# Ledger of designs, part 7: designed miniproteins, single chains, continued (2)

Each design is a single chain, and the fold is of that chain. pLDDT is the mean over its residues in the fold that is shown.

## One batch from the design tools (miniprotein)

Design m4210
Fold by ESMFold2-Fast:
Structure m4210 (fold): chain A 80 residues (1-80)
Amino acid sequence: AAEALSAVELAISELQAGNNELALTSVQQAIALAKASPGVANLQSALPYLEQAESILKNGGSTELALEQLQKAKQILTTV
């Protein structure tokens, strides 16, 4: 969980800095960590938002929409 949260926070920072390719790499790392942990409920709840952010970034879509998805994932990952 902590590693996935760190990857999401890094992706948010990179995206805010305009480093879309680095942000995509960090999102993909967070997705891999979530898929490796199917029993962790908050990671599974965050996974759809991470996958939406990945899709947006891969297709050259709105960085603002990608950021919104990452912020939603972060909120889920910070819940107990």
Scores: mean pLDDT 83

Design m4211
Fold by ESMFold2-Fast:
Structure m4211 (fold): chain A 76 residues (1-76)
Amino acid sequence: EVSDEALEKLLEAQEKEKVFFIRELKKVKGLDGKEVLLYTETPLVATSEEEKKELLEKVKESEKEEEELKEELKKE
């Protein structure tokens, strides 16, 4: 039985390495041949220390890519 408040607590728990959200921002060619940004977010629950370490690295990588893509969008 999960309430909206419980979901918000799960989002905060990701910062404590309990629940991780992998965010990826990619440039995708649209139907009209124009480049558009596709934002994907995958919620993952780390149950082991090894998984937490891998998820942390992925989160850092996705955040860097997101910032780089945001800078390119600003120049558009």
Scores: mean pLDDT 63

Design m4212
Fold by ESMFold2-Fast:
Structure m4212 (fold): chain A 90 residues (1-90)
Amino acid sequence: MAEELVEKLRKAAEEAKKNNALLVVVHPDLGESLDQAELEAAKARLEKLMPEGEKYVVVALEIRSEEELRALEEVARELEPFVKEQAEKV
């Protein structure tokens, strides 16, 4: 059910917007579960790439079907202008 993933993504985007923070989306390959070790590795990489004091919001999404992937891609397209605008501010 794509609705839960879309809602989770939109909520994370709204939180990032309120805090003037960058939105970072982490997801495994289609049909795979998100491994906690993979999530921790991704966060460690982000810590090295982000400037000191930079704010960011991380959202982890498990994509179970092509339908969910398409719904998330559509939401990501809607959020792209916001993400770029926030990145230019920092």
Scores: mean pLDDT 65

Design m4213
Fold by ESMFold2-Fast:
Structure m4213 (fold): chain A 92 residues (1-92)
Amino acid sequence: SELEEQRREIAELAREAGAKAGASPELQEHLANMILSDDPREQAEHLMKAWTLAQEEGPLAQRVLVGVARAVQLKEDPEKAREAVEAVLASI
């Protein structure tokens, strides 16, 4: 569906934002999977792991996590979700 395609694009932006912030590959994957996960429990697991990693990796990684978490909350409006990740990517 169009929503699934937009979700994949937003997940790629989340990986890019993580990479620019100096996030580990593990954090980048958890950030992307927070957006891609259709199971609320899997999404929560990725969020918890991303939060733990971001605390160790520093303030830029934490900023990316906050932006991606906002995008997850805006999942019903993919344009606003994309804007949330693009805003954090532009701030790095």
Scores: mean pLDDT 87

Design m4214
Fold by ESMFold2-Fast:
Structure m4214 (fold): chain A 95 residues (1-95)
Amino acid sequence: MTKIKLEVTVVGPKSVSFEKLLEAGKKFAEEYAESAGVELEKKEEVEEKEEEEKRIVKLTFELYAKSEIEKAEKTITVPDYELGGVEITAKLKVE
């Protein structure tokens, strides 16, 4: 089995709650896992940070592919995901 680490960083304005940013990040991870045909591990690590103009939620998921996948890193950036001003940056690492 190939282990894939998915790190999802959700950045939004302070007008958006941490709860909504967390929901957006989880939704993106679930959609990504489904589209890639991989199993999403239900245990996640969550880190929350507040800055002057923004809120940041970082989610780390472990995914497992039943087939072998070549070692690769990929970064995906999606602006205005679900909510205006919310940006998702997803970094995928295959080990």
Scores: mean pLDDT 73

Design m4215
Fold by ESMFold2-Fast:
Structure m4215 (fold): chain A 67 residues (1-67)
Amino acid sequence: MGTATLTVSGTRGGATAGPLQGYTGETILNVPDVTERVDDDGVSVSVSYTGPYGTTSATADVRQRLV
């Protein structure tokens, strides 16, 4: 098991969710306030995951709600 942190940023604002303890597999995170503006903004999403064998991260541009 590991931990995950999700960060969302856009021109109207941003929010962070996590760290998620005991994370295994897929998790859906809702980001209040920023979520309503994601469809109107250029938004970057950064995810980092730390497990027993190291750390992996990814970044993507999205226009839909983070769920």
Scores: mean pLDDT 51

Design m4216
Fold by ESMFold2-Fast:
Structure m4216 (fold): chain A 84 residues (1-84)
Amino acid sequence: VMSGEEAARKAAEYALEAERAGLEGDAEKTREYVEKAKEYAEQARKSGNPTSSAAAGINYAGAGAGGYIGGVKAGSKEAAEAGL
């Protein structure tokens, strides 16, 4: 089973990828990376480690915000909506 720390780290990686996809106007990739960040945030929560769970939750929220802002900057309504 994945450790909470490892899950939080992966959530952070997908948060960065979501922002990049949003900036590229790629709605499908933005949605995919936000969902991946969410999956790893849930794994961190299941680990029972409060610090890792909190960090992963912040990273998941960051993925959504980054995807949304990136999509807005790219002029893509679809990519912005994928971040929400």
Scores: mean pLDDT 79

Design m4217
Fold by ESMFold2-Fast:
Structure m4217 (fold): chain A 83 residues (1-83)
Amino acid sequence: DTLWDTMRQTGQDNMDTALRRDPSMRPLVDRTLQRGRDADRQGPRLGAIALHGGGGRVYGRVLLRDLRQDRQRQLQEQLRRQL
């Protein structure tokens, strides 16, 4: 089904994007892929859901780290300009 294939692809794309931005995410990606395979053995739709959700969580972690770094940089720049 196109929906389930799209969910698997989205999860994979999210994990690939996270790895390109942060290669240290490899162990988390490997665990997410393993959980996807385990869920897929119970049913292909469950595998698609697990990969989609897991991939989103991995990418979300990278985004949250990047947002925290940007906020810290902005605060330091503001302090420098006001001094």
Scores: mean pLDDT 81

Design m4218
Fold by ESMFold2-Fast:
Structure m4218 (fold): chain A 76 residues (1-76)
Amino acid sequence: PLTPEQRENLARALNAAARYAMDLGDEKGLSDDQITEAIKAAADKVLQASRAGETDVERLTELGIEAAKKKIDELA
């Protein structure tokens, strides 16, 4: 199980990546369903990195944002 600090960092990274996906998706004119797909891609990447041992909130956020950007580019 994750430590309290690791859980907090993970939650912060997930929230930051999701916010980024929502804002960029809205700016690009994506539908709510497409934005949801981008959020899921970001969350999956962050959770995968966390399971692999990444605990740094900045790095987790970067990985989530990269996944969201890639998905948004695919959908746009």
Scores: mean pLDDT 86

Design m4219
Fold by ESMFold2-Fast:
Structure m4219 (fold): chain A 101 residues (1-101)
Amino acid sequence: MKRETAENSVQGAVDSLRAMGEMVPETRERLEEAAARVRRAYAEGPEALAEATEEVARVTKEAAKKAFEENSPMKATIVGMLAISAVASAWVAQRALEAEA
């Protein structure tokens, strides 16, 4: 049961990171690397997923900063919401895996 929640949350994090990369192309490579790391970490376990979640938080913060520097309040708001979604999804995946241990 909780493994399905973890899988869905990992996919949610990946989808949010990709959507953010489309809005902030300058960060696309780093966001794709973070998405790949989350998928890899899910296979490795909750400790690896905790490290991947920290990387997601770092990369999404950089993407949000770049969106803010463009002086587009709408773009910055959407990127900020995607960043929260990515971090929250990765965190939920980590918690779901920990609850199975």
Scores: mean pLDDT 80

Design m4220
Fold by ESMFold2-Fast:
Structure m4220 (fold): chain A 75 residues (1-75)
Amino acid sequence: SAEEQRELERLRRIGEAFLESLEVFLSQETDPEARQKLEEAIRRFRAGLARARTVEEVEALLREAMRVYLEVEKS
């Protein structure tokens, strides 16, 4: 529906904003292992957002990206 498509577009914009935040975080990261994990997460998240067709898919991608971010932050 048009409503579901609007929600998907809104979540994609939220995802794009989070992606920008992850890129800033990566620019400040000095640990090579943490940098590699963040770079891989950013690549997967960007590719996933481009392919996502449902709200549930975008939500799952956001959850995974946040999980990696928190894991790296705690290290």
Scores: mean pLDDT 86

Design m4221
Fold by ESMFold2-Fast:
Structure m4221 (fold): chain A 93 residues (1-93)
Amino acid sequence: MEEKIKETLEKLKKEGKWTEELKREMELHSEGQRAVESGDLEELRRVAARALELEGERNGKPEQGRADAEAFLNRDVEALGPLGRQAYEAVEE
């Protein structure tokens, strides 16, 4: 019974963390929609960069997410990871 409780607590903790991350993603999505509607390409790039940083945190690789975000903001296509390339295609292509 004790191990079942620990498993449930770990699941709830993980779900709580995911809920907070989902909230931040929804806020970024709202900002992205406004940037698209206004045609503000610079704001759209900033929103995409923050999304890349958040994805890095989710994967336990915050430094990789930050590096991908920097490459995206600098338009350094060769330095982009798979997610950064997807963001680049969505914003620039």
Scores: mean pLDDT 66

Design m4222
Fold by ESMFold2-Fast:
Parts: sequence; C-alpha cells; structure tokens
Structure m4222 (fold): chain A 97 residues (1-97)
Amino acid sequence: NPVEEQSRLVTEIVDRLAELLIKGDEEGLRKTFVEIAETVFGLSREKAEALFDLLLNNKSFDTKEVGEEVLKLKPDDNMYSAMALFNAAFLEAEKRK
C-alpha cells in the first residue's frame, strides 16, 4: 500500500530528526535534513542548506519575517513538504524534552 509506505517513511524521518534535535547534534541534523531534502523532495543542496539555516535559526524570529525569508527562496510544494517534515520533528522533540 503506497499510502501506508509513505506514512511509515514520514514517521521514520520525523523520529530520526527529533532524536538529533534532542541530542543537540546540529551537524548530524543538518546532514540528515539536507540528504532527505535532496533525495526525497528533490531540492538542490544549496536550497536545502538555505532552508535548514532558516528553520534552525527561526526559534526567536517573528513568523512574518520568517515567511518573507522563505518566499525569497521561491518555495515549491516540495520545499513546503520539507518544511512541514522539519516542523513535525521539532514539535516531537519539544514534546519529548
């Protein structure tokens, strides 16, 4: 079942990213997120790195300012999917702290 397979993949990625966030392994988090953004969502390395930097540093920014920076990266559906995945991992990590 493609839907069940996709759901399992998403859960595995969220769990992996959440564990790295909890450990404070920023280099491991960057490497894992960029690899997933490139291989699963088809983002370029430059775009994946820029997105990662924006998402990681967003903890103290106003949502509007972050939205404006995201728009500068010319987001497509794949980029928004990568953002949603990272946000899910961040929420899971915060819930487990």
Scores: mean pLDDT 72

Design m4223
Fold by ESMFold2-Fast:
Structure m4223 (fold): chain A 78 residues (1-78)
Amino acid sequence: MAEELRKELSELGQEAKRLAEENKKKGIKSDEAEKLLREADRYGKLGLAALSAGDFETARRYLEKVRELVKELKELLE
């Protein structure tokens, strides 16, 4: 369980950074995209901390929030 949640958080974080870097290189930048990326990073770190503490319920809540933020980032950067 913990390894699955950690992997998902890591993958979502990498995807968010990839999208941000790709659009930055193309000269496409928005304050909203930066805010979504910062929020995703914040919740991702909180999720990893919860996993390390053995609080899987809190980790799942933060994982879902990261998924939502990454989805919004993708939609914004399309």
Scores: mean pLDDT 76

Design m4224
Fold by ESMFold2-Fast:
Structure m4224 (fold): chain A 54 residues (1-54)
Amino acid sequence: DREKRLEEARELVETYLDYGQELSDKDIEDIAERTGVSKSTVRRIYLELKRQRR
């Protein structure tokens, strides 16, 4: 389920942000591999969530 994978990626990104961490390229790739979501999509989620917290 694509929606489930996107939600899993979003939750992992939120976890990093909640710890006050910036995502590295390696972190983005690790999340992409774990969830089956593309690196570009994970990066987009990261930028969206970071914008929401500004």
Scores: mean pLDDT 79

Design m4225
Fold by ESMFold2-Fast:
Structure m4225 (fold): chain A 78 residues (1-78)
Amino acid sequence: AIKLEITRLLQEGKVEEAIKKLVELLQSPNEEERLFASEMLSVINDPQAIEPLLEILETSTDEQVKLDALFVLSKIIT
């Protein structure tokens, strides 16, 4: 369901809303959801993701979540 919801948002041009949901999925306890979020954010490669990802680096206490955010940022900022 969540994958279809995000795909729909992207098809409707609601990129900012889709990015927000993907950023939330990076903090999911489900590894498959986190992998999907990381992969989709990397594929979208939209600078709109930069600010939310930087916010995760500033606010998150989870080292794995911060590493995932850094990985996506490295792909966008290159």
Scores: mean pLDDT 79

Design m4226
Fold by ESMFold2-Fast:
Structure m4226 (fold): chain A 80 residues (1-80)
Amino acid sequence: SMDDVVESLADELVRLIRAGRLDAARAFLESLAHAPDELLTRIFERAVAKLDSEEELARLREVAEGLSSPRLRALVLGAL
């Protein structure tokens, strides 16, 4: 289902953030650039809800600020 896809992608983003693999997290997000805004928003909101520390949220913000796409950057920062 779409919910299973969102959960899987959110879990992968959370895993990369928790592991401190910020370059991998950035590459992962850039690979999603073709996806529609509605799907991306669901993924990012789900990931933010799973992150439980200020350090983890700061890592995601750092990744977002490094994104080449202004659209992707705005969607990730909007979920934070």
Scores: mean pLDDT 89

Design m4227
Fold by ESMFold2-Fast:
Structure m4227 (fold): chain A 81 residues (1-81)
Amino acid sequence: SAEEEARKRRELLTRTGRFLLGLLEAGHSKDEILARLRVFIEEEARRLGVEEFIEPVLASVEALLSLPRDLALALLRANVP
């Protein structure tokens, strides 16, 4: 169902956001973060059965990583539970 797919997409985004926040707070480089998140997103999307969300979620990560680090951290801390 559309509601079920929306829930799976939210789970993928939340888990990706938590992992991204942790990597940024630990001081990893943007290139290292992107490489690690690609593997993480692919594995999580496969597990959830929502592989069509891999590229949209990666695009969102790349957009966040294009921001100044302080702004990216502030946005993630405000929005990741």
Scores: mean pLDDT 86

Design m4228
Fold by ESMFold2-Fast:
Structure m4228 (fold): chain A 67 residues (1-67)
Amino acid sequence: MTEQKKQKVLLAADVLDEQGHTQQAQELRKLAQTDPDAASELAADQLGTLSEEARERLVRRVGELEA
């Protein structure tokens, strides 16, 4: 569903922001409002810059949404 995809992108943006990637997080938040599919693809590209700990944090948060 579009709402769940948007929420997952927003979680990815929050994790990026927590890691100091504030500009990338802001871009994801903007795209999530207008084009969740494009935002999801952008998030996948940007998640490669995250630390292992940050990725684990994101996976946990996404799992909570899917439960």
Scores: mean pLDDT 77

Design m4229
Fold by ESMFold2-Fast:
Structure m4229 (fold): chain A 80 residues (1-80)
Amino acid sequence: SRVQQLLATVRRAVELLLDPSVPPAEGARRAIALLREAADRYGDPVIERALPLLEQALAAQDFPAFLQVLAEIERALRER
């Protein structure tokens, strides 16, 4: 389903951020790009609303906040 595809994308975004072989800022940039592509493809309002918050967390280098936003996206998608 579309929801399962979006959940897989969010899980991939978490993997990119937690990859120890990649600097956190680079992982976060790649995660945002992946989620933006998913939002463009599927038009999901939860991901679209979260993108500015993810960009703010990256700008602040607040990776715990970045992970919290990803967790909130996953929670909202699971409630569907």
Scores: mean pLDDT 85

Design m4230
Fold by ESMFold2-Fast:
Structure m4230 (fold): chain A 68 residues (1-68)
Amino acid sequence: AKAQVQALLAKAKEIAEKLEEEGDYETARTVKIYIDQGEAALAAGDYARAIKLLQQAIDLGETVLKGK
């Protein structure tokens, strides 16, 4: 569970960086909000919530990047 959350965190952060490189600072900010919420859930031991939040960040970011 924790290793899965850490892998999703790394992926979400990579996506946020790519969005910033593409000049999409607004979507990058939204992705970072999900990352912050996911990290808070991880700190609380709520791995299921962390996974859901980080997956939402990844799905949003990948959808936007695919359209570029």
Scores: mean pLDDT 83

Design m4231
Fold by ESMFold2-Fast:
Structure m4231 (fold): chain A 85 residues (1-85)
Amino acid sequence: AEAVVRRALEAARFAAENGDQEAAARRLAASDDPVTSAIGRYGLEELGIAPAEGPLSEEERAAVEAAVAALLAELAPAAEALAAA
């Protein structure tokens, strides 16, 4: 979970830096690392694009969704604190 959260943050940072979420997701999906590939394929499916590497398994999707949900829960209080500062 922690490793997937870290990779999701790296992907978000790359997308923000380059302004192209589709290109970032495609690059991650093409990775030889299973976790990085799963994050990239998840990103493509969320953008409505079928991954060339094939669809996520139910296990991979559940793991990525759990990591994203955990990250969003952690960021919600931080976002509120930043808005107040």
Scores: mean pLDDT 66

Design m4232
Fold by ESMFold2-Fast:
Structure m4232 (fold): chain A 93 residues (1-93)
Amino acid sequence: SAAAAEAAARFEALVEEGARRLRDLAGEKNPDSSLLGEEALELLREYARDVAEGREPGRIEPVTEEGRRVAEETRAAGAAIRAEGAARLAAAA
């Protein structure tokens, strides 16, 4: 459905935004951080996806209060997208 495609697009946008926000915070606090490169952005994208999906991330944890806030916001937004998807599936059954 169009709504399912829209929800999937919102989820992917959330993952990308979360990764970018974490990278920007790393650059602000430590400009020489290895987390500023494209390889680091891929790792942050994996982290943001795990958090958005409600999984425990495997390799990266935010060490700053701002980073933890970004992770919490990403987790909450991901949960909201998944809850809407689940509600639509229940309504269709």
Scores: mean pLDDT 72

Design m4233
Fold by ESMFold2-Fast:
Structure m4233 (fold): chain A 67 residues (1-67)
Amino acid sequence: MRKVLLVYGKDLELVREVGLELKKEHPEYTVIPVPGLSREEAEKLAKEIEKLTGAEVEVVDAEEYAK
């Protein structure tokens, strides 16, 4: 089953690093970095992608993941 990981955060470098790490761990998943988006904006985008594509979308906070 195709899953999308939407990586958000205010720090562009951290979002990029977390996105690359997630892609290495889950090469079968689609990883989309969305630097500059808030959690609320990322959740709205995730719901839009789910509605348009039918894919399962998970939002990942880059700062939370890096802890």
Scores: mean pLDDT 82

Design m4234
Fold by ESMFold2-Fast:
Order: sequence, then C-alpha cells, then structure tokens
Structure m4234 (fold): chain A 87 residues (1-87)
Amino acid sequence: LSPLEQKLLESFRKLLESLGVDEEVKEKLIELFKKALQAVRNGDMEEAKKYLEEIKKLLEESGLSEEDIEHLTIVMETALQEMKEAV
C-alpha cells in the first residue's frame, strides 16, 4: 500500500471505532474501502463507486444512523478524490 492509502485506511478505521462498529463488520468495511482505493489507483472509478455502495449497505445493516452513514459517505468520497489526485 502507498503511504496515502495507509493513512486513509487508518483514518477510516479510527472513525469506525469511534462510531462503535463491531470488529468483524469493521474489518470487512476496511477491506472494501482498501479495494475502492486500489480501484481508483488503477483508474477504475466505476469499480471504486461499486465498493462504496457495498460499504453503505453494510453500514445501514450495522445499525448506524442515517446521519453517520451520510458523514462516512462524504469522508469516503473525499478520500477517493484525494487518491485520484495523488495518482
């Protein structure tokens, strides 16, 4: 992983921990987000967006509020844009 990918993944992990997401769900969300970042690096923005939609569904199933899901979505979309600009 690039230093930027590691930083973005660590920030995402800490945010999920602050929201009380279960460890098993948290690891699955991090793996999907890692795949989204890798898709952006490979120039596949459509693939990256599909991973974000899968993450949103898991967040909804994990009992997070609509407001927290919206906030996480903005954070993830911003991270994908940062990755796109860094490549």
Scores: mean pLDDT 82

Design m4235
Fold by ESMFold2-Fast:
Order: C-alpha cells, then sequence, then structure tokens
Structure m4235 (fold): chain A 80 residues (1-80)
C-alpha cells in the first residue's frame, strides 16, 4: 500500500512538471499520471487496479511538497 502511494506521488510530481515545463493541460497531465501509476502499480507491485487508481487520484490532491517528498522516497527505495 505505501509503495503504491509513493508511486502515485511520483507520477503526480511528473504531471506537475509536464504542466509547468511542457505546457500540458492540467486535466490531461492528471489523466496520464493516474493511468501510468495504475499500470505500474499493477505490473511492478501486484496491486489491485481499483486500489492503485484510487491511490493515484489521492496523490494528485496532496500538496506539492508531500508529492516531492514521497516521490524522492520512492526513487531512493528503488536504488537501495
Amino acid sequence: MEEVRKLGAFTAAGARIDVETEGVPQEEADRLAIRAATELAVRELGAEPELAEEAAREALTWPPEEQERLAREFLEERKA
């Protein structure tokens, strides 16, 4: 569950970068982030699709600082 949430935060942080740097519309960036997080969580973490999608949607509502913190933890966990 926590890894699924961290993954959601990682894709949410990516969506924010897409909006800020590439000019992607917020709605499109959010949709792509939810899809990416759901697919990755199912494939890499064996998560239930519904749970993964819910976690991804929840992560988009978090403050940017929380998204960045959890995204960093996710990347560090994968490197360790």
Scores: mean pLDDT 76

Design m4236
Fold by ESMFold2-Fast:
Structure m4236 (fold): chain A 69 residues (1-69)
Amino acid sequence: DKVIKKAKDQTLLTLLMLGLSEKLAKKEVNELEEFIKKEIKKLREQGYSDSEIIGTAAFKATKEIVKKL
């Protein structure tokens, strides 16, 4: 699914910009893949566009990762 890939890529980029190493950022994004999939499904059912879904899912994923650091 291209939407899942784009949401993961945007989350990864944001974590790198916040100063996380590439290794840690990739690990955290991969561990949160099921959370990202569930958020995408929920937003899609609510009728949001792919770009809105990608941005919202990436934002929520970034917050979950930062919260546990």
Scores: mean pLDDT 85

Design m4237
Fold by ESMFold2-Fast:
Structure m4237 (fold): chain A 59 residues (1-59)
Amino acid sequence: HHMEEMKRRIEKRNKYRELALKYGLSKEDADIFAELAVKYDVDLEQFELTLKGIAEIRK
């Protein structure tokens, strides 16, 4: 089902967005980073490391 592909993509984006928000990014930044991560198929762990670094630096 092509719906499975869409479902996976949406779920991944939502997860990435949630992580970004947890690390203190704005809603807009979270959306942008989530979109980029989905587009480039970035691993969750790598994405989280990136968010952690950004959050610490932005502080």
Scores: mean pLDDT 78

Design m4238
Fold by ESMFold2-Fast:
Order: structure tokens, then sequence, then C-alpha cells
Structure m4238 (fold): chain A 97 residues (1-97)
């Protein structure tokens, strides 16, 4: 295995993970706000769908980053916290639907 190839592979996973973490955190906050403000069923369904898609994508990228040894302890912790918060927001939204 060439070092340059391994470093480049890990960089792509890290960049994707940071972007997905940011997007999931923002989408979860938007869903939490929509629930609090009494958004319509259609808006809640749209936001739940977005959060579910991002949670799934993040889980895949985390697994890939772990496989190539590119996942930091901080990134793994942030991903677990973000997924837990997203799951809690989805459950709360489903109680309103």
Amino acid sequence: LKPEVAEESGRLEREALEELLRELEEATEELERAIKEGASDEELKKLVHKVVVLTTALSIVVAAARFVGALTEEQERRAKEAIKRADEAIEKAEEKL
C-alpha cells in the first residue's frame, strides 16, 4: 500500500464526514424548531425525511472512515451525539403526526 493513496482516501472520508455532521446538526435543529413552532404535518414529514437520509449517509461515511483508519475519537463522539439527537427529534415529530 502506497502512503499517498492511503492519505488521500482518508481525506475524502474525513471531508464527507465533517460536511454530513454539519448538515445533520442543522437539519436536526430545523426539525426541533418546526416541532416547537407547530409546523404542518407536510413540513414535519419533509424534515423527518431529510434527517433520516442524512443520518443514514453519516452512518455509512463513519463506517468507511473507521475502516480506513481515518476516524478520530472526537468525530466518532460527535457522530454518535448527532445521530442520537436526530433520533430523538424524529420520535418527537412522529408523536405530533
Scores: mean pLDDT 80

Design m4239
Fold by ESMFold2-Fast:
Parts: structure tokens; C-alpha cells; sequence
Structure m4239 (fold): chain A 97 residues (1-97)
């Protein structure tokens, strides 16, 4: 697995988003990165998991993409609550070997 690209941003929110909204955010970030890299593919799988780091809960959303040329890509979106009204979003793109 090779890291190809990574993007980080902060999102202002009125309240902590639920899992469905977090998945929607991850999908939107995935589409933005695909467009930016001129890649085309289809979502084949979505996995949600959780990690605790220094008392902070991080939601991990893994979106698997199959490209038109048959490559498998993993988009991992990490969502971390940094304040009541702000979440940190990190999206990482990996290519499968």
C-alpha cells in the first residue's frame, strides 16, 4: 500500500455529526480528490471504524474505489472532534500494490 495524496481541512459544525453525515463528508472529500487527480472510478466498499488517541475518538471511514483501468484505491478519511463546533478532516489516498 502506497500513500499517493493527503488533504486536511477543518469543518465548522452546529453539532457533532452522526455516522451517516460523517460518511457523506468522506464521500464528498473522496470525490473532490478524485476530480483533482483526474481519476475515475466506482465505490466498491465502505468501512467505518473507530480509534482512540489521547482520549480523543477518531472516526475512520475507508472508501474503496476501483478505477476504469482496474486499479484498487483506498480513500481513508479521519474525522476528529477538535471543539464543540469544529471537526478536523484528514483524507488520505492509498494505491494497492
Amino acid sequence: MKLIAQDQEFLDVDSEPGIEQQIKIALERTEIMLKRLNLKGKVTDIHVSFMNVDGQKITLIDIWIETEDGKRLLFRTELKKVSKNKIEITTSLYEME
Scores: mean pLDDT 83

Design m4240
Fold by ESMFold2-Fast:
Structure m4240 (fold): chain A 71 residues (1-71)
Amino acid sequence: MEELIQELLELSREALRRLQELAAGNTPEADAAALALMRETGRRIRELRSQLSEEALKEYDKRVDELLKEA
């Protein structure tokens, strides 16, 4: 379970970083790339989340909250 949580956090961290890079451009191409990235990453995150227990999901959500507070 910890390995799945870490993979999810890594994906979330990478997605946030890439989205911020794309958003800095404020162009239609950057917007399209951000949407494509979110769809791809969102699908992977959803797949990994489905493998977590209820307790592991709560732990992941807490760690995501901390990540978002840093952003």
Scores: mean pLDDT 75

Design m4241
Fold by ESMFold2-Fast:
Structure m4241 (fold): chain A 71 residues (1-71)
Amino acid sequence: DAERLLERLRRQLELARAGKLSPLELAMAILQGAVLIAVLRNSEDPRDRRLLEEARRLLDELAAIAAQQGF
């Protein structure tokens, strides 16, 4: 379920912003986001396109936090 995975990514981003994710947990969140984007990218559903846009924004923010932390 893409929506459930997206909701998980939102929670991971909130934890990352609060400094509550370990380096490994942050790396796993980024990997999960990349996998979700790959799945959604192959969909022609307009609904999945909206989920794809949000997933990309969440991944970009997670990646920015990782870069700031020296990963």
Scores: mean pLDDT 83

Design m4242
Fold by ESMFold2-Fast:
Structure m4242 (fold): chain A 76 residues (1-76)
Amino acid sequence: MDEQLQEAARLLEEGRVEEAVEIMVELLKKDPSLVPRVVGIILAVRDPEIRERAAELLLERLPPEIAKQFQEELTR
């Protein structure tokens, strides 16, 4: 689990946003309690364009219940 989140963070740093989001979506479907950790990874991204794109794709691809939790965590 931690290895998969670290891989997703690495992919974001490389600009491979879609691959990173796929990993994050699958992890969040299995364990929605990871939402704060995923939000932390997104907010740590230095490039605002990559950060925004990753957040948009996550909101689009996550089940509505998990997407709502993710959006609430982003706005805290």
Scores: mean pLDDT 83

Design m4243
Fold by ESMFold2-Fast:
Structure m4243 (fold): chain A 74 residues (1-74)
Amino acid sequence: SPELEELKARLDALLEELAAAVRAGDRQRAATLSQEVDRLTKELLSLTRDEAERAAFLAWVSARYREVRRLEAE
């Protein structure tokens, strides 16, 4: 749906900002962005219409979140 794609794009932008904050060592900004990512993820899950759409979204967000977690481990 168009709404799902718009929120997904916003979530992707927030994940990139989170990665940048983590790389910069900005703990306060990273914490704030993590909370926003969690809120949008829950909102997006509530908008999925069926199991296929939910699975595709979860696969996408998991891949993006793994990138952020790798930066924290570096």
Scores: mean pLDDT 77

Design m4244
Fold by ESMFold2-Fast:
Structure m4244 (fold): chain A 76 residues (1-76)
Amino acid sequence: LNSEVSEGLFLAQVSVTILALKRGKMTPQEARDSLVKTLKNMKEAGMSEEELKKLNKLGVKRLQEVFPDLKVPKLP
């Protein structure tokens, strides 16, 4: 799978999470749990550890750009 396409799809999901968080339909904890679940699903789909780390960094960066006061989620 093209890494650019994978990144785009992941960022689209992060954007949906951000919209839900902005609308008060999701808590910061639920947003973190959603991000963790997405990365787990990508790992189960055969994505490499290196690619997962890159996506995690991109997702965390995107969340912090929109919510600078949001505590960065710690992932295993």
Scores: mean pLDDT 71

Design m4245
Fold by ESMFold2-Fast:
Structure m4245 (fold): chain A 59 residues (1-59)
Amino acid sequence: GSLTTKEAKQKLADKGLTQQDLADLAGVSQSAVTDFLNGNIGTISLGTRERIVKALEKL
C-alpha cells in the first residue's frame, strides 16, 4: 500500500528528523513537505509528491 501522512510523520519522529531534513533528502522545498504531511496533496505536483515518498521509503 501507499505510505500515509501519519506513517510519514511517525518515521520522521522515530528518526529524530525535521521536515527540513526530509525536504533536503527529497530535493524539494520545506513548504512542499509541510503541505504533504498536512494532507494538502492537491497543492503539490505529482512529481514533488513522488520525490517525498521516495525519500521517506529510504528512511
Scores: mean pLDDT 79

